# Ledger of designs, part 54: designed miniproteins, single chains, continued (2)

Each design is a single chain, and the fold is of that chain. pLDDT is the mean over its residues in the fold that is shown.

## One batch from the design tools (miniprotein)

Design m5849
Fold by ESMFold2-Fast:
Parts: structure tokens; C-alpha cells; sequence
Structure m5849 (fold): chain A 79 residues (1-79)
């Protein structure tokens, strides 16, 4: 089920971001964006990653955006 995979990916991203020191609010916003992008892409992991990284680059520093992008890529590769 695509929705179940999207929800699991979002949950894993949130957990990884909290472990990396991001706030609860930041982790939840990024995780929701991952869920939305994964669903909108029909499960295309590269397309979902591009959407998320484009969004975080607008809202976070270059260093934070790079770290978030790495975490999201790792999680999507595992789903």
C-alpha cells in the first residue's frame, strides 16, 4: 500500500531528524513534506527526494538542508 509506505517513511524521517537534533516542529513539518511528496510521486523515491530537498533549501540553512536531504535519501532507500 502506497499510503502505508509513505507513512512509514515519514515516521522514520521524523525519528532520524529528532536524533540529529532538529526540533519536534521541524521534524514534523519535514516528515509531512516527505509523506506528501512520496504520495504525489506515486512512490518515485527520486522525485519525492527532489521535492523535499527543494522545499528544505527554502526554509533551512545550506548545511541543515544538506543534512536533511541525506537523512531523507537514506530513509527512502530503505523503504
Amino acid sequence: DLEERAEKAAERVKERLLEAGFSEQEAEEIAEKVREAYLASGGDKEAALREVTQWVSKHFSDREAAEIGRIVREVLEET
Scores: mean pLDDT 86

Design m5850
Fold by ESMFold2-Fast:
Structure m5850 (fold): chain A 90 residues (1-90)
Amino acid sequence: AAVLQQKAAEYEAKAQALIAQLDPATKAETEAAGKKIKDALLSAKTQEEIEKVVKEAEEYIAEVAKTNPLAAQALWYYLKAAYYEHLAQK
């Protein structure tokens, strides 16, 4: 449990470090998108719901990567942080 919480914190920190390098408008949009991904993953109750949220998040991140690779990388770290946080709750 402690190891999973630590991994979640590490990915959250990596996401925040990348977001700090974005312009203010892109930063706000990326933080909002990351929060939506995290909230959706943490609210998922079944394995099927988790898989759906991860797939939708990965597709969204791939689209963002076409215009802003740095924002996409930050969102990927948010997804990983949320996933490890979810695992730590079991």
Scores: mean pLDDT 81

Design m5851
Fold by ESMFold2-Fast:
Structure m5851 (fold): chain A 72 residues (1-72)
Amino acid sequence: SKKKKAEEILEISELLLSGDIEEMKKGVEILLEKGLLDEETAEKLLEIIENNPYDIDAINELLSPSFEEYIK
């Protein structure tokens, strides 16, 4: 259901916005496994996590298109 997908995205978003590099990498792995991110976007996201894990705006900009499409 749409609500269940939104809850799932919220759970993943909590990992990705935690500021804990290990938890954030786990979130990226889950997104790749679900097919919500391609490898190129995942590489960009990992680069942000390693260099600026608190750059929430940059992380959200990369994730928003994929999350919006998944919830539809």
Scores: mean pLDDT 78

Design m5852
Fold by ESMFold2-Fast:
Structure m5852 (fold): chain A 70 residues (1-70)
Amino acid sequence: SSAELRRQKAKELEEQGARQVAQMQAQMQQAVAEASRIGPDIAERVRSYGQGVIQAYRDHVKEEVDKILS
């Protein structure tokens, strides 16, 4: 059914999104570790920025999933 196809597409997007978030989190951890060698203040700024980017991406994926399921 068309509903089953929509659910499958939504699940695929959620799974792809989860993998992308995991990659972004790993990149953020590497950037924070590198920044920590310079100082705690810059490490905190890098973490905050990275968390913001990851959250924006999560929000985008949720909006796209909601559109598919509508």
Scores: mean pLDDT 90

Design m5853
Fold by ESMFold2-Fast:
Structure m5853 (fold): chain A 111 residues (1-111)
Amino acid sequence: MIDEAYEKLLKDPSVENRKKFFDLINEEVPDEKRSEFLEKVKKKLQEKVPEVEIDDEVLVAILRWLESGGDPSIGPSKDEHQPAFDTVLNTLSEEEIIKIIYESFKEVLES
C-alpha cells in the first residue's frame, strides 16, 4: 500500500496523492514506533544538510509544510528555527524529502 502511494505521489504530486501518502504514514506507524520513525527522518535529513541543526521543532515544521503542499503560512513556531527550516527546503527537493520519509517508514516497519 505505501509503495503504491509513494509511486503515485512521484508520478503526480497532486494534493490528493500527497494526502493519501501522509495519511498512510500517520495511520501505519504505531504509536510505540513514532519516536523512532521521527528520529530516523531527522537523522537522514541532518546527514544531507549538515550546515544547520535540525531539531524536533524544525522536523515537525518540515513534515507539516510537505503535507500541506508547500503552504507558505506553515513554518517553525520560533524565529530561531527559521534558518534551519529555510536551508533544508532550499537544499533538498520535495521529492528527496518524501524519499527520506518513505525509506524511514519502511525501515521502522521492517525492524
Scores: mean pLDDT 82

Design m5854
Fold by ESMFold2-Fast:
Structure m5854 (fold): chain A 55 residues (1-55)
Amino acid sequence: ELLEEFFSPDGAEQARAGRRIIELGVEGVDELIEKAPTPEQKAALERIKRALESE
């Protein structure tokens, strides 16, 4: 799951998952926000979505 990889303690897994999320774009981030179990994870994904919407 992208969420588990993105919030993995392994920086390499985080980077790989982050690139996949960026490629999916805003729609992919929205799906992950809905599936994220914690408010902290939702907030992190919201920040990524904001960045993608800006550029």
Scores: mean pLDDT 75

Design m5855
Fold by ESMFold2-Fast:
Structure m5855 (fold): chain A 98 residues (1-98)
Amino acid sequence: MEAEKAKKYAELALEYARKGDGKMGGLYAALGGGYASRAAEKGNGEEAYKAAKLATEAGLEASRSSKGEGAPYAAGGAIAGIGGGVTAGIQLGRKPAI
């Protein structure tokens, strides 16, 4: 399911962020945010929101741990996570599944 993929990529983003690999951390954070948005569209708003939040945190951590080329990719991943989280949160607050 899309929510499971979002969580998997968000966790992978955090793993790479902790290794100091901002480029890979940012890439996986962006993937996590993207899949979270898709999961929210399919009615899995709660799980999507949690995954997007984790992806955002991982992207921010990767941005802090990386300098140079890695930092912009990690920041982009964090922004994608924020976008997915906002979308999922709005849908969850209104009508999570009909």
Scores: mean pLDDT 69

Design m5856
Fold by ESMFold2-Fast:
Structure m5856 (fold): chain A 97 residues (1-97)
Amino acid sequence: MLEEKVRKIVEAIKNEKAEEGIELEIEAVEESFEEFLRAKRRVGLEEIKKLNPDISEEEIRELEAELERAIEELLASRSEEEIEAQLERRRKLLAEA
C-alpha cells in the first residue's frame, strides 16, 4: 500500500502536480515515517532491478543492507518533534496552494 503511494508521489512530481504529491507525502508520513522510508527503499530497489537486469542476487542483498543501514541512521537522527515540524511545513504549503 505505501509503495503505491510512493509511486503516485513520483508520478505527481513528473507531471508537475506538486499539490497532489505533497498531499500524498503528508498522508504517507502521517501513517508511518518508518514505513514510508521502507516503502521508498522497496520502490527504489524495483527501479534498480529494472535498469540493471544483470544485477546478481548478492549485489541486491548488499544494496538492501546498505539501504537498511541508511534508514536506521535517519530514524536515529530524526526526533518525533522534527518530523512533526516538517509535516506542519508541508501542510502549510498545501493550504497555500
Scores: mean pLDDT 72

Design m5857
Fold by ESMFold2-Fast:
Structure m5857 (fold): chain A 85 residues (1-85)
Amino acid sequence: SNADMRELYERIKEILEESGASEEEIEEALKLFQKMGVAAATGDEALAAKYKAEFIKIAEKSGASEEEIKEMERLLDEAIALLRE
């Protein structure tokens, strides 16, 4: 649902902010989240996986911990599953 996607988006944003990501890094990561969402909604699983991987690279570069990265991966997978139905 729209509400579930909004909740996932807000949680991902919160983790990035708590990990010490800059405003620019957060903006780039959220753009990748949107691109991932469009790919998932259109059935392009390979493209969705590519954008997920690029998102995780930004999070790692921003100093996110292993635990924060695992939680973000879980939330991204939940978003992909929700959009594919």
Scores: mean pLDDT 84

Design m5858
Fold by ESMFold2-Fast:
Structure m5858 (fold): chain A 87 residues (1-87)
Amino acid sequence: ATILVGVYGDRLIILARGLSEEEIKKLIEYLKKNIKGEIKVEKHGDNLIIEIKGVTFEQKEELIKFLRENIPGKLIEVPLPFLKLFT
């Protein structure tokens, strides 16, 4: 799987490809339990787009750690200017 994580405006955006249904469920359950922000999820086949409002820097770091430990694959942190090209 490939996961891109970055910030665009007031939103944290996760773009993921090649996650299993079980991996998607685990990620969504993690977000609902650990993040108090508004979560929007869109699934299109193998593509998953998650937008979150109200994430702190510390919550972002914990999320990245969760993704590295629980989802096998490539994780890429995207700088703000580059992330604008995906949104």
Scores: mean pLDDT 74

Design m5859
Fold by ESMFold2-Fast:
Structure m5859 (fold): chain A 75 residues (1-75)
Amino acid sequence: DEVTLEQVGKAIRGLVPDPDKAAEIVEKMRETAQKTSFEEAIDIGEKELIKAGVPEKQANALRRSALAEHETLKK
């Protein structure tokens, strides 16, 4: 879970040009994962990426990739 979140964080920093905004999104995701689940954290991440101006297709692709990797590591 931590490894997958770290990889997702790196991808977010690449997609969001503003490093402060990228850090804010990553921190919201980490907080959500600790309080609820990884799946909810990724859903929040997708919504925050779209709000930050990342194209919906790219945000959705990151979400799908992160969930697929999480399932692989879980099993």
Scores: mean pLDDT 76

Design m5860
Fold by ESMFold2-Fast:
Structure m5860 (fold): chain A 92 residues (1-92)
Amino acid sequence: SAAEAAKQALLERLAALSRARRALGEEFQEAVEAGDRERARELAEELLREAERVGEELVAEYADDPEAQAAVRELLEQTLATNRAALEELLA
């Protein structure tokens, strides 16, 4: 379906973002391992803001397909919420 294709497109763009920001991901891991919770949170929030921006750009591309747009928005919100919750547990 168009909604399933749109969700797949979001996952592919988020994977591409992860690859493009590999160095920042490595800095995040180093901050976590060092116990630098403030630095780890700062780096994670930067990645989450970029993921939200990329996702919202994709939502805009589906302006003429309300079901695909809603599917991308829902998956984006779930992904961001899950990652924020995981970050809080990791830094507890």
Scores: mean pLDDT 88

Design m5861
Fold by ESMFold2-Fast:
Structure m5861 (fold): chain A 85 residues (1-85)
Amino acid sequence: SLEDLRESVRKMLLSLGVPQDEADYLATMAVNATYLKQKGDTGGANLLLDELRRILIELGKELGVPVSEVEKLFNEIEDLVDKVA
């Protein structure tokens, strides 16, 4: 389930044009946030998701991706984290 989450998030990021190393890093952050939620550490999970959002917005600016597309992708990542947690 966590491995499936990591792969799903990675593929979503790659589809948006995020470079492979950044996609792998952000997918790992999503997995770690899910793990923290499973442990009941909602605060820690939210801090990681906020950091993921910040990095994704900056990458989106560099890649010329519209903010609306970045926000939509982040919402999909949050939904996947919540479904697996």
Scores: mean pLDDT 86

Design m5862
Fold by ESMFold2-Fast:
Structure m5862 (fold): chain A 84 residues (1-84)
Amino acid sequence: SLLAEVEALIDRLFAALDPDGRGVITHDELRAWARRMRYSDAEIAALLAEADAAAPGRGVVTRAELARLVARRLGLSDEIIAAL
């Protein structure tokens, strides 16, 4: 299911960007990952703006916040996103 794909992506991202198990990814780490994945500067700016909107001024995203962001970008319903 698409929800399982979101969870699998989040697991892979946290394994790569949070190997120490802090439970958060910084905006700088997310930006660096997105650049490695060949996202444009405009796409990276949009991604980081959405991440900041989830938790303004913290400079980090939790697993749940990133899962909601990814689910939204993949077109999951607001009801499913709210459950993440």
Scores: mean pLDDT 74

Design m5863
Fold by ESMFold2-Fast:
Structure m5863 (fold): chain A 70 residues (1-70)
Amino acid sequence: SSEQRLQQLQQQVQQLIAQNGGLDGDVYQSMLAMIQSLLERDKLLKQGMTSQQILQMKLARAAAALAARA
């Protein structure tokens, strides 16, 4: 399934991060963010949410993260 493949890719990227000792960390972080986004979308679609509802949820989370300040 797509979920299983994405989880395997996530584990592979995490292993690469461990092996590289922080080298190219920005690239690997971007890859992990993409994989997490795809996993969340797949999960929410399976729960019966529409693409618009998923977008609204993600926008709300992004807004909350930006509003959080030290």
Scores: mean pLDDT 76

Design m5864
Fold by ESMFold2-Fast:
Structure m5864 (fold): chain A 91 residues (1-91)
Amino acid sequence: NYLLGMSAYGLGKVYEKKGDYVKAGYYYKLSGDYFLKAGEYGLASKSYDNSSTSFQKAADQSTDPQVKQQLLQLSQDSKKNATKAEELYKK
């Protein structure tokens, strides 16, 4: 799970650098999910925060109101997951 989390995080960075914030958001979320399963709560929180930020940027770039709403929802879901992972990390 740790190696899968690192791989997904790397893909998130690649898509973020390409300006593909939708794919960046999904790969950062996947990274968070793998790190969470590995018990790497600090890395999971960071990955989910990057997912939230990427989906927010994707929403900001979207001109379609329905797509924008869906991306904002994905951003909020990832932010919620980041907060939960951070709480586990600090305990």
Scores: mean pLDDT 88

Design m5865
Fold by ESMFold2-Fast:
Structure m5865 (fold): chain A 87 residues (1-87)
Amino acid sequence: SLGDQLLSALRAWVDTQSPAAQAELNRLMKQLASQIKTHEENRLWVSAGMMAIALSTDAHLGAPRKVIEETFKNFEDLLKQLMDGIS
């Protein structure tokens, strides 16, 4: 699913911090944005995007793995809520 692809791309970005991983994550985020049809879905998508930015910033600042994993789990929970809404 698109959700599974996004989670995999975000994990790759967190683990490698490579330009290629960032580009793939951005591509998938744009694809998800194109599927947003309601104000509630848009609110969840914006929240997920903010979590992805927070995760990227934490990784850049060398945050402990536990902090990275907690932020990643928050992203997974938001993405799950969004994907449940898009059905």
Scores: mean pLDDT 76

Design m5866
Fold by ESMFold2-Fast:
Structure m5866 (fold): chain A 66 residues (1-66)
Amino acid sequence: SHPNTKTLQFEAGGRRASEVWAEAEKHGKVRMVLFLTKDSMTVYREKPPDVLLPADTRALVEVDTS
């Protein structure tokens, strides 16, 4: 893993994917967002589209703090 990586976790259900990305950008340069539901895993390595996330979505985010 990159030495200057910080991992963040959000409850993301009912939120826009782009809003979760914007929240993470407050902590550093976003490297990756992983959206997890009971049935799916979606990864974005660039700003995601403005899509509504299912109610059971959790977000795992990696930010570069260098």
Scores: mean pLDDT 83

Design m5867
Fold by ESMFold2-Fast:
Structure m5867 (fold): chain A 87 residues (1-87)
Amino acid sequence: SLEEKLAEAEELAERLLEEIERLKYSPEQAWMAIATAVKEFAEKYNIPQEKLDELLAAIREAYEAGLSPREMVELALRKVKEVLEEL
């Protein structure tokens, strides 16, 4: 269900934030970890490649704009939720 997918996306975001803080990730390491998690989530829930490419581009642009790891996770979660609601 949509509710289950949204809940899992929120749990993934929480786990990423905990991992980033625990392991003291650099912004680049955080970006790579977020991108990997988004790819795995997209594969699990059959998110179309076009939407996955848009999500990955948005995360990369956030990294290049100098967003903090927390801000990148929050942006990624928001964008994933938007995509799920459009499917």
Scores: mean pLDDT 88

Design m5868
Fold by ESMFold2-Fast:
Structure m5868 (fold): chain A 100 residues (1-100)
Amino acid sequence: SKEEKIEEAVDRLEAAVYVLAELVEAGRLSFDEARARLEALIRGIADELVRELGPEAAIKALEMAIERLEQLLPTLSPTRQEIARYAIELLRRVKEEIEA
């Protein structure tokens, strides 16, 4: 269903942030590399959602991802918080671009 595809996209967005934050904290990836990968992944998922389900569904998925990441922020280490905050900022920017 459309709702299942939105939920799947939100899970993919969260997973991308989680994995990249873990790699940075482990010293296996730089902050700049993680930010570049996050931008590519988030924009890719957003573009796929717009193409398949339309802009309204993409906006909903991005809003859900922002909310979930904001709820997780207080539970994260400082390094993971920095990556998650960047992801939230990027998700907001991509959402605004779709709304334009």
Scores: mean pLDDT 89

Design m5869
Fold by ESMFold2-Fast:
Structure m5869 (fold): chain A 69 residues (1-69)
Amino acid sequence: MEVVVEEIELPADADLNAAAEALAAELRKQGALVTEVTPAVERNGRWVATVVAIRDGRLLVVRLVAPVP
């Protein structure tokens, strides 16, 4: 199975939890199996949330990141 790891940087005023939920909803509409959506946590001055999905035999790991304002 192919593994695709992506990082999407969002502005500091972005709601990462809302963005992760929106991404998960979009992936589900595209026929992906969303296996995990992590809550946004602060790590070393950055907010991080992760969405994991399987689509067309590929494992998608999408990390959403935003700087702390």
Scores: mean pLDDT 81

Design m5870
Fold by ESMFold2-Fast:
Structure m5870 (fold): chain A 87 residues (1-87)
Amino acid sequence: MPSIEEQLERLREGAEKYREMLLNDKSLSPQQKIDVFRATLDAEVRAFEESARADPSLSEEERERLIREVREMGRELYEEFKREAEE
């Protein structure tokens, strides 16, 4: 099983790859790209939060830090994608 920190890195990498794929899809409208990206990103962030909360090897401080980091990363990735998709 990947560590929680490895899961955070994989989430970022996955979101970046998905962003590039959606931005290059000329069949989707800007709003459709934004909606699909948001839904996928929200699901991935939620899954990470649940994994972090369920991990007994993490301290309370580590858990709160990782949850804060994934939420902030999700917000930043979404806002950047929205800006790019709107052209």
Scores: mean pLDDT 81

Design m5871
Fold by ESMFold2-Fast:
Structure m5871 (fold): chain A 62 residues (1-62)
Amino acid sequence: AEEAVRARLREAYEHPERYSVEEIEELLRQLGHSAPLARAVARAIRARDPARAYAIERAYYD
């Protein structure tokens, strides 16, 4: 369910080294993010830049 996907995404934010960009992108796509947005956020998370990931998501919702 969505809660399980969100839990895995939270783990990716805390331990990005355990996930590939493709795995994080897939989690974001399962939560309804568009492919280009999901890729941009996944790359920011994997680069250990949570502020950039948050800024990208906030821009999408604004």
Scores: mean pLDDT 75

Design m5872
Fold by ESMFold2-Fast:
Structure m5872 (fold): chain A 73 residues (1-73)
Amino acid sequence: SEARREQEIEVIAFIVETAAGLDREEAEELARAGKYEELLEKAKEIIAKIKDKEAHNAKLKSKAEEFKAMLPG
């Protein structure tokens, strides 16, 4: 199903944005293209450059609320 694939792409992109701070649109494009290795490498590079852990944790908390809204009813 196209709808199922789009939902899977959105979930993968949200997880990568949440964990690494990679741009969601870029993450969706890479996931849609099946470039999961490139997506993972970019996520790892960004995580390695995170110097402000407090700001990162605040972003994770904010994204957790957005994730709840993405879950199917």
Scores: mean pLDDT 72

Design m5873
Fold by ESMFold2-Fast:
Structure m5873 (fold): chain A 88 residues (1-88)
Amino acid sequence: NPELENLDELIQELKDLAKKHLDPEEQEEVLKRLEELRERGKKAIENNDREELLEVFLELVDLENEIIEKASGGDLEKKIELRKEIYK
């Protein structure tokens, strides 16, 4: 299923980013949120719920931005390098 593969790929990239760049306490919070979003996204795909699946992907984008902000400390150059790491 391409949608499930895309969901799992994005979640894995965000897990890897968090594990590499965040403190252990922040990692635990992010990993829990990613697992909750994965479960929601999987159920949305199984139910053909396009609205819920879109909401899950929007929340994943918001979480990506939150991880980047925490990992960069607000530095623009570091934000650019972190985004390059995700989309290699």
Scores: mean pLDDT 83

Design m5874
Fold by ESMFold2-Fast:
Structure m5874 (fold): chain A 109 residues (1-109)
Amino acid sequence: EKEKKIKELLEEYKKKLEEEVKKTKEAMAKGEIPSLDEIVDELIRDAASMSDDMIAEAVAVLKKLGVPEEKLREFVRAVTGDPDPEATIEELLKRYEEKVKEKIRKYVE
């Protein structure tokens, strides 16, 4: 079934993302890459050139990396202008999941 193949590919995609997050955390712990604060500050500087999909992906990745909630809210406030970003963060995370599912569907089609 096509649905089973989509589910298997989605799980494989999630595993690959978890592995990348793990590698990034290990590199941060070793001091090989910038701190989470520096990464957020860099993304805020680039925010004006980011699409909504890029912003959604950035929020999802930062959350998985364990960025503090306040720092995540600071990023979303800077890129969207929303003074209360909780609902916006949830919408961006949902947008990212839907985009990943769309890509998997196109790959299976």
Scores: mean pLDDT 72

Design m5875
Fold by ESMFold2-Fast:
Structure m5875 (fold): chain A 71 residues (1-71)
Amino acid sequence: MDAALAAAYEEGYREGAEATRRLIEEGREDQVPAVTVGVQLRFMADIPDPDLARAAVRGAVQGGEDVLREH
């Protein structure tokens, strides 16, 4: 519930949701798992703080799942 953790989660959520939405719009839903793994690995590599990295990864996973569930 720290402000920095919330910001990291929101940023991950936006990126995961947008990537998943673009794949669905292009008819490439089959690529969602591979792209989701790529986004997670990138956040883990780019964010040196492990708590912030986990928050961003959790956000990205939730964002992608929410978009898939809506469509």
Scores: mean pLDDT 76

Design m5876
Fold by ESMFold2-Fast:
Formats: sequence, C-alpha cells, structure tokens
Structure m5876 (fold): chain A 66 residues (1-66)
Amino acid sequence: AKLVIEVEGADVEEAALNAIRYAYENWEKASKGALEAAGKELAKMIAAGETSGVIEAVDKEGTLTP
C-alpha cells in the first residue's frame, strides 16, 4: 500500500503533530510497512528542521496487509 502525508506547520513540532494526526486518521488504509516508512521519513524531516513537505511511503512488495 502507499501512504502520502502532506506535512505543514508553523514550526517543526506543529508539522510533526499534523503528520502524526494524519497517519492516525488513515491507519486503517495503510499497511504497517508503509506507516513505518512514513515514520522514518518524518524523523528525517524533524532532524532537518523542515516545517513543510510531502512524505511518500510504500511497502517494498506493494503489500496491502502487514
């Protein structure tokens, strides 16, 4: 499955919270692999101090199930 998170906030903390909220609201529609990949990209964004961006995550196998 593919998960796309559009991240935007007034600061890094706000952007991270918005991304987490989006992932939580879309949990049922994403595989565990896609959610884990999105989490890693979010962590990189936070470390870089980015306040906006798009995170794309897909399972390596395109798996719908975890």
Scores: mean pLDDT 63

Design m5877
Fold by ESMFold2-Fast:
Structure m5877 (fold): chain A 82 residues (1-82)
Amino acid sequence: SAIDELKARVRALAQELGRLLAEKAPAEEIEAALRALAAALEELLRKLLEETENEEDKEALKEGIEKLRAETAAGIAAIRAA
């Protein structure tokens, strides 16, 4: 399914970000990996929102997307400040 493919992509991107952090890669590469992971996570959450019929779960997913956007912006700012 599209959701299973997105979950696999998120796992691969999270592993890559973890590898770059462990290797102390250049800030530019870490930022690019974080942006890619955040984009894949947002796509996954939006697909889950499309398939969800429960209103409480829809609200939780919408809040999750907004929180993801805020945390991604904060993470990028932290990477750039380091």
Scores: mean pLDDT 88

Design m5878
Fold by ESMFold2-Fast:
Structure m5878 (fold): chain A 83 residues (1-83)
Amino acid sequence: SALPSVEELRREAREEVETLGNAQAALVLEALETSPSVEEALRETGIRLAEALLAQYAARPTKTPEEEAGAADARALLAALRA
């Protein structure tokens, strides 16, 4: 089976936003609307989700070791996706 088209992914993401009010699905939809290909859409989605996660961690005055590890992993992913 082939990968879904960008248009098909946009339709599915839009349905998730409209039906479930899913804020993360809204980030995916934005990435899909600005990206010309599935590969680029996945990269942009990864960047936006990593940035959102890092912002969430930064908003906490104290972090657990698990949260610090998650932040480090998100930073590494963000660096790789931007390379």
Scores: mean pLDDT 67

Design m5879
Fold by ESMFold2-Fast:
Structure m5879 (fold): chain A 68 residues (1-68)
Amino acid sequence: SPLELLMALAGRDLGLSRAQLEEALAIVEANPDWSVEELGERIAERLGLSREQGVGLARALRTGLAED
């Protein structure tokens, strides 16, 4: 699936475990009305990422969800 591929790539590039990726995905799914920037900030805080990394992950996950 597009979502699984994007999660695998993001996990490799950011050094995140499956559990951390699932935590980020849960934040994206729980907040469909939030901007990518707002999601990225929340994800960065939860996973100890930079804002840029969090925003990139949020964008990838939202794209994957939309394409699945």
Scores: mean pLDDT 86

Design m5880
Fold by ESMFold2-Fast:
Structure m5880 (fold): chain A 60 residues (1-60)
Amino acid sequence: YDEIAKKAGVSPEQAKKVIDAVKEKGLTIRNVSGQEIQELAKKFGVSPASVLTLMELAGL
């Protein structure tokens, strides 16, 4: 998570929480909606761009 978090501009703890939530919801970069990205960003205190970057780098 450390390298992924650094590239997304978030803490490793934030990266883990976002990735875990995305996996729990069964979301992938292909099926995630803009609304879901905004919800995840708001919930974890990160930018929508960081959510997308984390999903891409995690291979989701």
Scores: mean pLDDT 81

Design m5881
Fold by ESMFold2-Fast:
Structure m5881 (fold): chain A 65 residues (1-65)
Amino acid sequence: MMEELNLEASYSLAAMQVTIGGKVVIKGTEIEVEFADDDRELGEQAIKEILEAAKEGKKKVVVKK
């Protein structure tokens, strides 16, 4: 749920934004991940971690460029 995910999201999402050079946005029950235009390879590893966190919170993950 959102309330449980918030504690973990604050930490992991901040780290992910630094790693992928993009941004992560939580919209209702969905998590949107945007990558930097040329850093897609690094973003692939970040997606795995975000996907794991989303599964624990039973949220839907939407990956966008």
Scores: mean pLDDT 52

Design m5882
Fold by ESMFold2-Fast:
Structure m5882 (fold): chain A 80 residues (1-80)
Amino acid sequence: MKIEIVDDKGNKYEFEVEAGETKRPLGLPGTLEIEYDGEKIVVRDTRTGIVLAEIPAEKGASKTFTDPFSGIKYTVTVKE
């Protein structure tokens, strides 16, 4: 599955994730963890374990969340 993350400054991060895989994409804060559980994409804060966003694993599904540490807003979109 192909995932795109865009921050509120227009920086774009693209990566691929498989079912059961957890990633910390290069260029994002190391405190953000992205998991694909086979049904949804889950964004967690690794410091607190708090789920910041859950997005259905459906092409075009998207959700915006704010990193509580940095205040930066990220939009996660399922591309494929």
Scores: mean pLDDT 81

Design m5883
Fold by ESMFold2-Fast:
Structure m5883 (fold): chain A 92 residues (1-92)
Amino acid sequence: GKGIIRISGSLSFETLVKIAKFIHDVTKRGVKLIVNTPDGPKEEVFGEPVELIIHQNYDPSKDTVSSIAALSYGLDRVLADPSAEVELEAEK
């Protein structure tokens, strides 16, 4: 199903690289999640399409623009904001 990745809090280049690898895994391989169903716990694959929302904290010492551009590669949408932290949501 469609996934939404929200990023909020402060962004470092190392954190953005880790997030980019995670997004790549979600969009290209899918991520397996255990979902509770009426028939018991079931393994579901979380994959494309993926929407990325970035709440970017202001840090003039970081090149976050180039990092955000790299993160948008292969994604449907990218939204930037003044704060960033990673949150993962899937459409039901």
Scores: mean pLDDT 50

